Designed miniproteins, single chains. Designs and how they scored, part 17

Each design is a single chain, and the fold is of that chain. pLDDT is the mean over its residues in the fold that is shown.

## One batch from the design tools (miniprotein)

Design m563
Fold by ESMFold2-Fast:
Structure m563 (fold): chain A 80 residues (1-80)
Amino acid sequence: SMQDQQKIDQIMQQLQQQVDQTEQQGQAQGLSTDQILQRIAQVMADIDQQVAPTLSGESRAQLYARMDEMFRQRAAQLQS
């Protein structure tokens, strides 16, 4: 639905900001790449737990796919 698509887009925008902040904070604290990625994974898990029950099964699958792609991209960037 359009409502679910709007929710997913808003969730992904918020998640991107939180992931960026988590990365910056981790770097400022001198954390390893693995420790930063672990914190990013936790942020994603927390968002999923909070918002997934508000979405249809199909929309949840779309959210999971977008989160997984974001995590893979961040992992690749931090390992560079």
Scores: mean pLDDT 85

Design m564
Fold by ESMFold2-Fast:
Structure m564 (fold): chain A 77 residues (1-77)
Amino acid sequence: MEELEKAKEEYEKAKLEADGAISRANVTRASFDEEAAKGTPEQKAELQARADQAIDEANTSVERYKKAKEEYEKLKK
């Protein structure tokens, strides 16, 4: 029972971290698309670097979330 509760906590934490990282990546990407149409090359480069970082963080968080979800689902059955 405690093992299931611990897996649920890890899953919920990983989900929140993944959702947050995905949200940040989407916002940064949207800002990049808008500024790329209007901004200077310097502004575009800065936003691109921020978008790349946010995407990398999102990918890492999603992998952690998938692992935590799989463990929770195994214990839930």
Scores: mean pLDDT 78

Design m565
Fold by ESMFold2-Fast:
Structure m565 (fold): chain A 73 residues (1-73)
Amino acid sequence: SALEEEIRKILEEIGEIYQELVRRGDEEKLARAEAVMAETDAYLEANRDTMTLEDFKKLLEETLERLREIAEE
């Protein structure tokens, strides 16, 4: 579906930012990015049974924005 394709694209963008932070070797930014991703994973685990694909997309968009802000500091 279009929604699943959008989710896949957001996950790809999250992965690209993470890989860029790894490549730069900025340990402080990488640790902060990993903390943000861990918060997202914890929320997904806690809300797995009630979360819609639309809710999942919104959570990933918020995660991506937070990671972009960390990378752009």
Scores: mean pLDDT 87

Design m566
Fold by ESMFold2-Fast:
Structure m566 (fold): chain A 70 residues (1-70)
Amino acid sequence: DRVTTLRDRLDSLSTKIKTLTTERNNAISNGDTKKAKELDDELKKVEDEQARVGTELMRLLGSDAEGVPS
């Protein structure tokens, strides 16, 4: 079931975002600016993937919703 697979992927991506955000904040607190930047870059990639997966899930569910809230 692709819907179940996409929902599981969204849950995994949400968990990754939380973990990366925590690690990034920890790196900043430790003065590790290089690691913080690497985590910011990874966080952006995960957020982009979450947006794509979310859009695909909504498409499969037949949602009439238009636009992405900023």
Scores: mean pLDDT 79

Design m567
Fold by ESMFold2-Fast:
Structure m567 (fold): chain A 97 residues (1-97)
Amino acid sequence: MKVRLLSEEAVDELAEDVSELLELSEEQAEKVREVIRELSRDGTLDVDELARAISEATGKPEELVRAAVEAAVTALIREGKAELLESDDPAVEHVAA
């Protein structure tokens, strides 16, 4: 699953939501924010890659982190702060003459 974060505020909201869902300390929450920023530097974010990186940074099980990230990302999409890139749209092909 891939998403686009539309603003720096979306990065902050994602980090806060994930931290609350995982019951992280303030120090761990800051690490999550750093990880999100690094992985979203091209404007896109892979949820599986993020979940692994947060799991490594926080010591929380990857499956729980992924569930928290998916929940937080879904909330951001509902609020118009993120866009889901993994939608069932076909690859755009060049119109060859």
Scores: mean pLDDT 77

Design m568
Fold by ESMFold2-Fast:
Structure m568 (fold): chain A 94 residues (1-94)
Amino acid sequence: AKEEIEKAREVIKEAREKLKELSEEERKVVELAIRIAERAIKALEAGDILEAEIELGLLRIVLGVAKLEGLEKAAELIEKIIDALEKALAALKA
């Protein structure tokens, strides 16, 4: 669980570093996703499975909007964040 949470933090940091390479619209969507992901990390660190699931649900909605709007780079970064957080949540449930 701790190692998977740390890896999720690394993925979020990498997304933050890539913000300067994105369009204005893509930056806004990824910045929103980062805020949600940081709340998910806090929930995971607290062992709050329900709050972590809610934040992951919100991230999936943001991903859906990014895909619908054709924000391909934002969608790719958000998918990586979701994957890392899902692995951390699965490790916490084990």
Scores: mean pLDDT 88

Design m569
Fold by ESMFold2-Fast:
Structure m569 (fold): chain A 100 residues (1-100)
Amino acid sequence: SAEDVLRLAEELGVLVVIALDELKKQGAPQAVIDQLEAIAEELSRLLRELKADPRNLAAARRILELVEEAVRLIEPYDPVMAAHLRKLAERFRELLEELE
């Protein structure tokens, strides 16, 4: 379960970076790009913390919050990617509940 949490968190991080690149290509507003870049940077830091301690539920919950924020920013420009991220975020939430 903790290994599954780390694996899914890493997948979510990669998908946020892919979505950021796609939004840049679509000419999304700079304010949206700046917010997603900040989210991607913070996700990178939290993933490092989670990799060092896969049972760090605080880091994992913060990753979930940031991914949900990213989904809201992505939705207007890439609704397909936003839906995919939302589905994976819900699976991630379920895994975190199992560890409590």
Scores: mean pLDDT 88

Design m570
Fold by ESMFold2-Fast:
Structure m570 (fold): chain A 80 residues (1-80)
Amino acid sequence: DRAELLKKEALKYLEKGDEAKAAQLALQLGILGADEEMKEILEKIKNEELREIVLEAYKLHKEGKDFEKFRELVKKLVEA
């Protein structure tokens, strides 16, 4: 299961303290429709800004809105 593999990878990055990579994987889970797995990872991320970026990007994806803003948010996660 792709969602289960992404969740396990996100948890590994959280154990290493790499919350930015965990946030990137949480967004991928949300895009796949694995909403509960995304939420579980986000609850473990201590950095509030990373959580907000993922939630905003996820919302834009679900609404099919503002593709440019979505790309900017993804770039912030990758550069963090």
Scores: mean pLDDT 86

Design m571
Fold by ESMFold2-Fast:
Structure m571 (fold): chain A 72 residues (1-72)
Amino acid sequence: SALVEKLLERFERNLAAAREIADPNRRRIAIDATLGVFEIHLYVLLKTGEISEEEYRELRERFRRLAAEALA
């Protein structure tokens, strides 16, 4: 859906900004914080009925994978 696409775009943008942090420890903390904030946002969308249980599980796994790749 358009809402899901915009959420993914915002996550990718915030993740890209975090990756630009020069200090490796601060960068790691920023990536982790970005994941945490977006996982909470995703949970709110699930509880308000904006996304399904399947969309929630898929998006959470995708966000976690992207964050893990950014940390590698």
Scores: mean pLDDT 86

Design m572
Fold by ESMFold2-Fast:
Parts: sequence; C-alpha cells; structure tokens
Structure m572 (fold): chain A 65 residues (1-65)
Amino acid sequence: GAAAVSAAMEAEADARGVPLSTLLVEKLVEMGVPESEARRLVARVEAGDPAAMERISRLLREALA
C-alpha cells in the first residue's frame, strides 16, 4: 500500500542523501510523467492532498512491480 511505497522511497532517499520530494519527482519523470506534472503532484502531496498521495503511490507500485 501507500505506506510500503513511502517506506521504500524514504530508504532510497536516505541512502542517496537526497530529500524524499526530489526522489519522488525523479521516479515520476523516469516513469514518463512530465517534470512539471511530477513537481505539481509532489507539491500537492506536501500540502497534504490524500488524492495526490494515492496517485503517486499507485504509479510507484506499478513501476516497482
């Protein structure tokens, strides 16, 4: 679920020494999301939008499967 994806991303961000938000943008761009859209989605998550968090979690789960 979202918590498992968040834990995996947090661990990777810590290992690379980058902010989680930076890693999320990079992963979304690698998946083919335009950088501007990726930045907007991450900004919405940082603002506490649960729909944006669910969307990012779904995209990351699909990419990691």
Scores: mean pLDDT 75

Design m573
Fold by ESMFold2-Fast:
Structure m573 (fold): chain A 83 residues (1-83)
Amino acid sequence: MEVTSEVGEEDLELLLNWMKGKITPTGEELVLLRSLLLNFDLNRDGTLDAGELSQLVDYIKDPEKYRKQPPVRGPDNVSHLLP
């Protein structure tokens, strides 16, 4: 299932609170969380790994970090990469 819409702030807050164990989702909340998890399923295997969940949390906290993520850096200048 492919989703192209942006996740709303309320949806992100619900997901974050559930991941922190602050809430127990019920009915409509559970359906919404499943949709969000499927949208962020990076492996498309129907499950989220701890690494994928960590990336999702980072994205929620700082989306610009991921949007401005630089491409894979080849060997160029050690002084620049590792001061």
Scores: mean pLDDT 53

Design m574
Fold by ESMFold2-Fast:
Structure m574 (fold): chain A 112 residues (1-112)
Amino acid sequence: GLNLPDLSEEELRERVKELEELLKKNPDNMFLLSELATELSLLGRYEEALPLYEKALELAEKELGKDDVIVAQLKYLLAQTLKKLGRTEEAEKLFKEAEEILKKVLGEDFKF
């Protein structure tokens, strides 16, 4: 959203600091990794967001399996980040993989 739920750049930077502190205590939490990567992406810090999305995806595939909707969402976010960094071919592959997962779960949206 661009109104009441929209975070200022200052609020985004404060949230990044809070998430970095939480992640130091919980380094393998896929949700903290993806949230930190998302906040960094909103700040245009794509090179810093990329390894966090990659680690979140690795953890999600390990814990939830390859065909989970969360894995599809992380592949989509990673692909968007790669596209912003000019890594278009890698991004296209991940977009296709995310679409194939969502195609398998189509009509159920989130199975949880």
Scores: mean pLDDT 82

Design m575
Fold by ESMFold2-Fast:
Structure m575 (fold): chain A 93 residues (1-93)
Amino acid sequence: SALEALREALLAKQERLRAFVEELLRRGLVSEETLREALRLVYEGRYEEALALLLEAIRAAADPATVERLRPPVEEFVALLEELRRRIEAERA
């Protein structure tokens, strides 16, 4: 039950952040190419560079108020990808 509750919470968070990323793509704030490069950087453990790349793309496409509003969910998305990568590596060890 505790493990199921944790799994449900993680899936809900993952789905919410997926919807957020889909909205960024739909609004043209981030391109599919930029997203692929950010995911590659996360895969390589380069989280700060992935975050900087995503925020730079949004800054180029949006006003400063929109960038400030989107910064926390972008940081949360990169942090979730970092956590998922660490869990995958731990399961292989």
Scores: mean pLDDT 79

Design m576
Fold by ESMFold2-Fast:
Structure m576 (fold): chain A 67 residues (1-67)
Amino acid sequence: ATVRVEIVVADPRDVPRAVQIVELAGGTILERTATRIVAELPASVDLEALRAMLEAHGIRVLEFRRL
């Protein structure tokens, strides 16, 4: 089983690092814009831990939403 998430970041320069973190968590990037990422992740992934990891890397997350 998989889940889809939408991540919106404040700084477009952080998108490549956010993509890398999501992919390392086992995510597949479905959509990518200047500040928005839609990814598909294994349902076993801890989404709270993923958000915390993004923030720990200095990424300002404006929205983190399960689709």
Scores: mean pLDDT 88

Design m577
Fold by ESMFold2-Fast:
Structure m577 (fold): chain A 82 residues (1-82)
Amino acid sequence: MKELLELAYTFPIVAQEAIEEFRKLYEETGDEKYLDAAKRIEELFSNTGELMSSNASLEEQKKALEEALEEIERLREELAKA
């Protein structure tokens, strides 16, 4: 229960920060890879919000949030490569 609450609180903050970061990089570089990354995170945020409003189990909600956070970290790592 406490872990799910922490994930539910942390995820929107991490997602919004990542979206802002990638949109800023797109404005500075013009590279569509940053715009695509921002759009992917926006889609993840929308999808997790829909799942959280459904009759999904706490276990399914936790898994979805963990997978979404992992995907955001993966995108950040890939785009940080020189």
Scores: mean pLDDT 78

Design m578
Fold by ESMFold2-Fast:
Structure m578 (fold): chain A 78 residues (1-78)
Amino acid sequence: STRELVIKSTALSIRSAGLQFEAELLNAPPELQQQIEDISQQIKQVIADYNAGKLSDEEALEKLDKLEEQLLAVEAQL
């Protein structure tokens, strides 16, 4: 649903921004900082593609779920 997509995309956007800030404060390795930035950009791209009508709600949610898994994996390395 559109509501579910808005909630998930908002939560992931906030989470990725918070993780970027945390990584910078901790002087995390540049590779980890780049991975967080790449994931953040992919989240924005999914939202942009959805708004452009290129992705259905289901397709957008599936892509966001995969990005959430990637973000959690990077967070575990901090």
Scores: mean pLDDT 87

Design m579
Fold by ESMFold2-Fast:
Structure m579 (fold): chain A 100 residues (1-100)
Amino acid sequence: SPAAELNKKLLDADVNLGLADILSALEMPPELIVQKLEEALSHLEEAASLSKKIGDPALRDLLVATISRASSTVKNLKPVLGDTAVTLLTRLNNIAGQVT
């Protein structure tokens, strides 16, 4: 179902956000952290498109909560990401604007 697909995209986003935090804690190269954040944001973009087509407020609220967590993760990782954090936050703001 489209709702099950959306839920999977939100879970995949959360997994990739968690992996970015773990990679940062392990002092892995910033490029690997960026890759996980970009994967999370791609899942959120697909989730936003699905949410708009489904029109379910509860699923929209779950997506908004996940976007908020992604924003917090990027902001917390800003010292590691540098200017890339600005690019990722801009992309997240664009995703949020499509949902709200």
Scores: mean pLDDT 90

Design m580
Fold by ESMFold2-Fast:
Structure m580 (fold): chain A 118 residues (1-118)
Amino acid sequence: DEEERERRLEEAHELLSAAGAAAVADVTALLDKAKSVISQEQADKAKAVARATADAAVAAAYKGLVEGKSVEEIKKQVQGVVDLGTKEIAAVTGNEALAKQAGDLLLAKMSAAVEEAS
């Protein structure tokens, strides 16, 4: 029924949003620890990219749930969003290893949230 579906989607969106915020906090902590290898300007830009990537991943995951996609299909969409964000962080920081760590943190939190929300 519509009301039960709407309730489940609202709960899923809240869970996905919380996971996105947690992922951004983890990436922020990672970037703050990297002050010896990147500038403050690079760190601030990378934090902005991480926030935009998390927001896009949450939106993609929620859309997939609304459309009734499988967990595997939703995870593929989230992976695609995180891969683009990881490349942008690498471009901003000039540090592929740091960007990969940030992307891995984003993907781990978002993938777990997709499984829990489904």
Scores: mean pLDDT 90

Design m581
Fold by ESMFold2-Fast:
Structure m581 (fold): chain A 66 residues (1-66)
Amino acid sequence: SLKEQAEKYRQLKADIEAQTAAGTAALLARYGAAAQPLVDQTQAAGQGGVEIAEEQAKKLEEELKK
């Protein structure tokens, strides 16, 4: 259903946020300051994924209002 698909995109957003946070923390813990460029790239990629998941969820939620 559209509701289940919207909920999956909301879950995907949460998972991307959690994975980005965990991945950046792991890089800094293992490599310290040397990881900063990779952390910056990982955060940028994570933000892009969150924006896509949010937009898809909103489109499906809007369809559910009809």
Scores: mean pLDDT 87

Design m582
Fold by ESMFold2-Fast:
Order: sequence, then C-alpha cells, then structure tokens
Structure m582 (fold): chain A 88 residues (1-88)
Amino acid sequence: PTWSLTFNRPYESQSLSDPSTQTSVASSLTEVDGERYASVLVLSPQPTDVTVNATINGQQLTVSASGDGQTGTAKKGTETLTLMVRTR
C-alpha cells in the first residue's frame, strides 16, 4: 500500500487506519537543532510492502520498506523520513 502524509509543524502527529486491510499508520514529526525527523510506523496483520510519500516543510521524500520488520530511511536537506513496517 501507498500512504501520503504531510508534515508542516514540529511535534505534529497523525494516526490513520484502513479497515479493509486491517493496517494502521502512526506518524510524528520532531525537530532538533533545525533538523526535522518524521517517523512512520505501519502495523499490518501480514507482511506487506509499504511506500510512504511525505511532504515535510515543503520537501518531498519517498521511502519504501518490504516485508516484516523492515525499516527504510530517506534524507533531503534538513529533513529525514524513517519508515518501519511491522506485523502484529
């Protein structure tokens, strides 16, 4: 599945769910010393491939992670996007 997220403010958090796939997404944005860190956790009942398209303070970042327990990271300028995919 592909998720699109927008982060415009430090300490912003988002929670989304897709009942048809029983997948849930939790995301947050933090700022440290002018660097912004977006963290996205996707929980799925089965191993799944996930792509996140994120806009962080006007910068577009894409990260993908496949399977179970995978982590992906993308960095552009002062913005970092980290994706973790887990099964429960």
Scores: mean pLDDT 74

Design m583
Fold by ESMFold2-Fast:
Structure m583 (fold): chain A 90 residues (1-90)
Amino acid sequence: GSAAAAEKAIKAGVELIKTRDVFTEADVRVLALGSFYYQLTGDLEKAEELLRLMIEALRRLDPSAADDPELVAQKKVIEESLGVSEEPGA
């Protein structure tokens, strides 16, 4: 099915990213997409692993790369889905 093809592509992309010591914006998007995919399929453990890699990639690229609303939104969605307490701005 199409879902199996998507998972295979995500796994291949993640493995390539793990073999490199340098991250790109495309790598962050692949990790974000993979994390989101596993969150949607209910594999929260894999989603968390990819979320952690995405955070590391963002920190290595530039803290200001977090200004990308698409990347920030993806991180927020996965964290909320994992039941991580959001920090309410009081």
Scores: mean pLDDT 69

Design m584
Fold by ESMFold2-Fast:
Structure m584 (fold): chain A 64 residues (1-64)
Amino acid sequence: MTKEEREKKLKELIKELLERGVLTPQGAAELEQSAKEQDLDIEEIDRIRTVVDRLPENRAFAAA
């Protein structure tokens, strides 16, 4: 897969998480930078999404 496809998928994920209020703008910028530095593939991006999707429930339960 191309770098453009990975960047697009990552950007869509970040936008969705920002709209849901799960991710801060600062956290979004850090995630984008880390993905570029680590050359993350689509599978790793999907794993990050799965982990983050569980955070709202876990944070609500933990009262964080």
Scores: mean pLDDT 63

Design m585
Fold by ESMFold2-Fast:
Parts: C-alpha cells; structure tokens; sequence
Structure m585 (fold): chain A 109 residues (1-109)
C-alpha cells in the first residue's frame, strides 16, 4: 500500500529528528541524509509533494539545528503519517503546507 509506505518513510525521518534533538550537539547530518533518502523513495511512489517537503526538511535542518525546531518538524511528520494512515486527505494537505512553511522559515533564518 503506497499510503502505508509513505507513512512509514515519514515516521523514519520523524524518529531521526527526535534522536538528533536529544543529541549534544544535534546530529543533523544523519537526519538530512534520511530525509533525502525518504524523499527519493516517496518520488518513486509518485508522491512528488511529500518528496519536495522532505527535501525542504533536509535543507532546513542543515541551516537550523535548534532542538525545539527539530522536535516541531518531527511532530508535524508524525501527524502527516497518521493522516496518511487514516486516509484524511484534507488534514494531510494542511499539515504538509504547515511543514513546508516551517521548513522554509528555518532555512531562511
């Protein structure tokens, strides 16, 4: 199931973000790589928007390693994964928009 696979990929990136937030200093390179790998897999599943969102997350964490921001990105990815699993397309769309805006803001400083 493409939705279940997409949700699994988002949860993997969410776990990496949470792990990085608890590290001192935060290991953002591991998160960036996992987000890039997950984006490639989402693109193969036909999820271009999810792929672009994770590419933005990868860029954001390289520019902003604040644990509070890493945890916020993690929380949004978990919520998007749940929306995917539940088939709530409107909630998925709104949460993806929120994730993209947060990642762009973090990248700009």
Amino acid sequence: NRREEAARLLKEVSRALRKAALSNPPDVEEVAKKAEEAAKKLRKLGDERGARALEKVSKAVRRNSDPVHLLALSSLLDRIARALEEGDEERERRLLETLERLAEALTKG
Scores: mean pLDDT 87

Design m586
Fold by ESMFold2-Fast:
Structure m586 (fold): chain A 87 residues (1-87)
Amino acid sequence: SELEARLEAAREKYKDAPPEERNAAAAEVALRYAAEKGLLEPEVAEEAIRAIRELAAMALAGASAEELEAEAEKHREVLEEAEKAIL
């Protein structure tokens, strides 16, 4: 599928990156694709991408699971909408 091809391209581009960066890149590809297909509002997709990138940066800086959960809770509504659009 078109989405699968874009995800494979992202995996290849970020294959040597840390898991947090690879996961954030894959999520960004999926969310932008969902917005392009009308499954998610573009503004919601961009907010979710920003939240995911922030969480990835915190994880790379050594944030605990509790700190990451607290940050994710601040963006819960946007992240839930994003998750529903790509699942």
Scores: mean pLDDT 85

Design m587
Fold by ESMFold2-Fast:
Structure m587 (fold): chain A 76 residues (1-76)
Amino acid sequence: AAKRAELIEHIRKALEAVEAGDSDAALEHAGKAIKLAQELGDEKTVAHLAEAVRAILAGDSEEAIAHLRKALEIAE
């Protein structure tokens, strides 16, 4: 329960950071979310978070937001 709540919190913070244009914060929170999703065995959430990280690094905010939203839907 606690790890899933932390996962959801970090995905939300990554989303807020992308929307604010803060790539460093977005990568920090997405990275923490990936670690938590891996610990939970949530491979679908890991996959979307990995795609979000790629989009953030490419400067593609639209794709990053889409993948973070999908990760959030799966994690909830």
Scores: mean pLDDT 88

Design m588
Fold by ESMFold2-Fast:
Structure m588 (fold): chain A 96 residues (1-96)
Amino acid sequence: DDKAFERSLKAAEKTKELFLKKYNTEEIKEKLDKALEHLKKMIEAKKAGKLEEAKEHARLAFLYGMEALILIAEEEGLPEEELEELRKGLEELKRE
């Protein structure tokens, strides 16, 4: 459903804007921008029937989104030991 994908994309863009009102570091902006770019490419690939491309862009959107969340957790003062566990889990996901 093209309209459902367009609604999801607008929701993601609005979510990015809301997060950047509180978490506006350049690193967080970069990760959120890359996540959104891959989400857009996933939608384009799905519309073109390129399922494997869509799957890869979905994976990359998720990974960049997780990187942004870890940076936000760092700004919120999550302990370094917990941040390292999150970073380790993310590196394991990057191998999948």
Scores: mean pLDDT 82

Design m589
Fold by ESMFold2-Fast:
Structure m589 (fold): chain A 94 residues (1-94)
Amino acid sequence: APRPKLFILILSKPVPEDVVISEALSAARAGADRIVLIVLESTGWSEEQLEALRERIEARLAEAGHADVEVEVVRAKDEKEALELARQLRAQYS
């Protein structure tokens, strides 16, 4: 069987939610089995806003026929932590 495909998106500044959802849909269409959104504290988004975003991404993926794609949203304090988290996640798929 092919290895699970991981897609990681790092957000360092606030962007429109529709842009993030569009990126997640593109990743799922490209065969991603898991999507991890790493959000820097510099975006100013609260944990409640991040959870709401995760739920909307999952809903839009399900509507597009990608309900089986796992979505995770993780907070990082800075770019260094975000890049380290991305490295750790990719190591799990090595």
Scores: mean pLDDT 82

Design m590
Fold by ESMFold2-Fast:
Structure m590 (fold): chain A 55 residues (1-55)
Amino acid sequence: DKKKIDEVIKELRDSALRVLDEAGRQGLPQEQLDAARETLDKGLELMRKEQLERL
C-alpha cells in the first residue's frame, strides 16, 4: 500500500506542478508561484504521512 500511496501523491504533485508552471508562463508572479509550490509540497507531505499512519 505504501507504494500505491507514493504513486498517487507523485501523480497529484506532478499534475499540480504542471498547472503552476503554466500559470507562470501566463504571467503569475514568480513569488506567488514559489509560495504556492511550497504550500503544495507541505500539504502533500502531511497527506502522505497521515495515510501511512493509517496502514
Scores: mean pLDDT 79

Design m591
Fold by ESMFold2-Fast:
Structure m591 (fold): chain A 61 residues (1-61)
Amino acid sequence: MGVQQARQLLSQRVADKGSADRVTDQEIQDIAKQSGVSPQTARKQLQEIKAQSDQMFQQMA
């Protein structure tokens, strides 16, 4: 439940910022609080989003 919400919020933040690398620790903590997950869980979800995005861009290059 909370993990899926965190992933959705992180995906939207990455889209707004243009890159997962531009998402700050503060933003990760805020999303973790909103989703009811730990900051560590939120960071893992962000890493997964980055990996998936990198795969997509590699195919589009």
Scores: mean pLDDT 77

Design m592
Fold by ESMFold2-Fast:
Structure m592 (fold): chain A 114 residues (1-114)
Amino acid sequence: DLIEKIKKLIKEGKLMEAMQLIVDYESEHLSAEQRKEINDFELKLLDELSKEPFSLEKALEYLDKFEDFLKSLNLSDEDIEVLLLRTVINIQGIYNDQSLAEELISYIEEKFSS
């Protein structure tokens, strides 16, 4: 399962390997126009988050905003989960906090559990 591989790589701190799997997935499943719109929205959220003091609550709020945006584009649950995991990697790049990344992954897992 691709999603399980991505989660494992993030938990192991192998962020470049995780990002490569996500980029490959996006190239196969999303149009260039969709990728541009998604990237523009995520960049705005990450810019706002980077100006906030470190907060798990704020990071979770920003994941929820991004998820709501992705749902508005009628993307599949798999597309949404992969893109949320991409945002976890990008948040990890801002705060350099492995424990935060693991908390965000747990939050995503809870949302996508049956």
Scores: mean pLDDT 84

Design m593
Fold by ESMFold2-Fast:
Structure m593 (fold): chain A 81 residues (1-81)
Amino acid sequence: SAPPAAVDAHATLTLKAATEEQFRKALKMLQQSTLLDDISVGEKLVATGRVSAAQRGAIEDLAKKLSEVAEEVTLEITPLP
């Protein structure tokens, strides 16, 4: 019997840093994680990517770690059709 299909998701991680040092640490963590492949730098740091069901725990853990170095962190996970 096949387990229920684990659906891949699109993840969007939005961060705001209070300081340049926090911004650099957050950016480095995002780059080193390899979980999100599209990183946009503006007034906020926005990272997006496709995440498998097996990687959901890793992306949630990354968001938690980022919340310790950034002023604001928002994680949005949208199931893919």
Scores: mean pLDDT 77

Design m594
Fold by ESMFold2-Fast:
Structure m594 (fold): chain A 102 residues (1-102)
Amino acid sequence: KVLEGKLSEALKEAEEIEKQPLTRDQAVELVRLYAIAAVRAKELGHEDAYNYLVSKAVELANKYDLKPEDFEGRISLLERLVVLFAPKRTSDKEPDYSKLDV
């Protein structure tokens, strides 16, 4: 048995969940997941995936009017900084999330 909830599987589930109206708590958890995945993509040198995931996190945070303090204790400082300093999204195409699996 491999670690439950591989990042690629979680990201695919998040993409499906965000197609529906979210509660604020659901939005916080999805933004956190995208931020964690963005940091992972950056560490692995996947700039396209990093830019895509950071943009999704920021777009979702803005849609639900989330603030940095909504993530206090729920996300690391580095992951929170990714959400705050997102680059402009250049493509709507979903990257291959399997590259991010731990």
Scores: mean pLDDT 66

Design m595
Fold by ESMFold2-Fast:
Structure m595 (fold): chain A 66 residues (1-66)
Amino acid sequence: MSREEQLKLLKSVEKTLKAAGVTPSRRTLAYVFVVSLGVSQRVVAEFLGVSPQTVSDDVREELARR
């Protein structure tokens, strides 16, 4: 999947969640985008406005919690 396709997917998911009245945390979004959707950490970091390391840390914390 290209970077553009990944960014469009992330925007679609965010729009759907907002339409459903869901306000997920950044950590939950990072986990869903990386683990459930298979989007790269760099693309997710760009979308969320954080470093790729922050996304990696957020994903690890969510995995340890589940």
Scores: mean pLDDT 77

Design m596
Fold by ESMFold2-Fast:
Structure m596 (fold): chain A 99 residues (1-99)
Amino acid sequence: AMEEAVEEAIRKIRDHYGITPENALKIPYLEQLVDLVAAHPEPTVTLEQFLAMAREAGLTDEELIRTLFRILDVDGDGTITPAEVEAARRLIEEGKRLE
């Protein structure tokens, strides 16, 4: 189910990268890039599309952008899925509630 896929993505992001609600808002570009991916017309986003969206938004730290793509691509298949976007969004929203 979608909810199970989102919970799985949240767990993988936490376990592999140490990203939790408490620190998600402290990660540069993360909220902005999650918003950009959520607004993308196609349901999945490739690394090339992600880099293009980030550059169009004026984000210039390509190494950080590539790192954030790997974090969001929790299954390592080379694309960001709706479940992975929703997982990151929930971590960011929960982080806002803690502040």
Scores: mean pLDDT 81

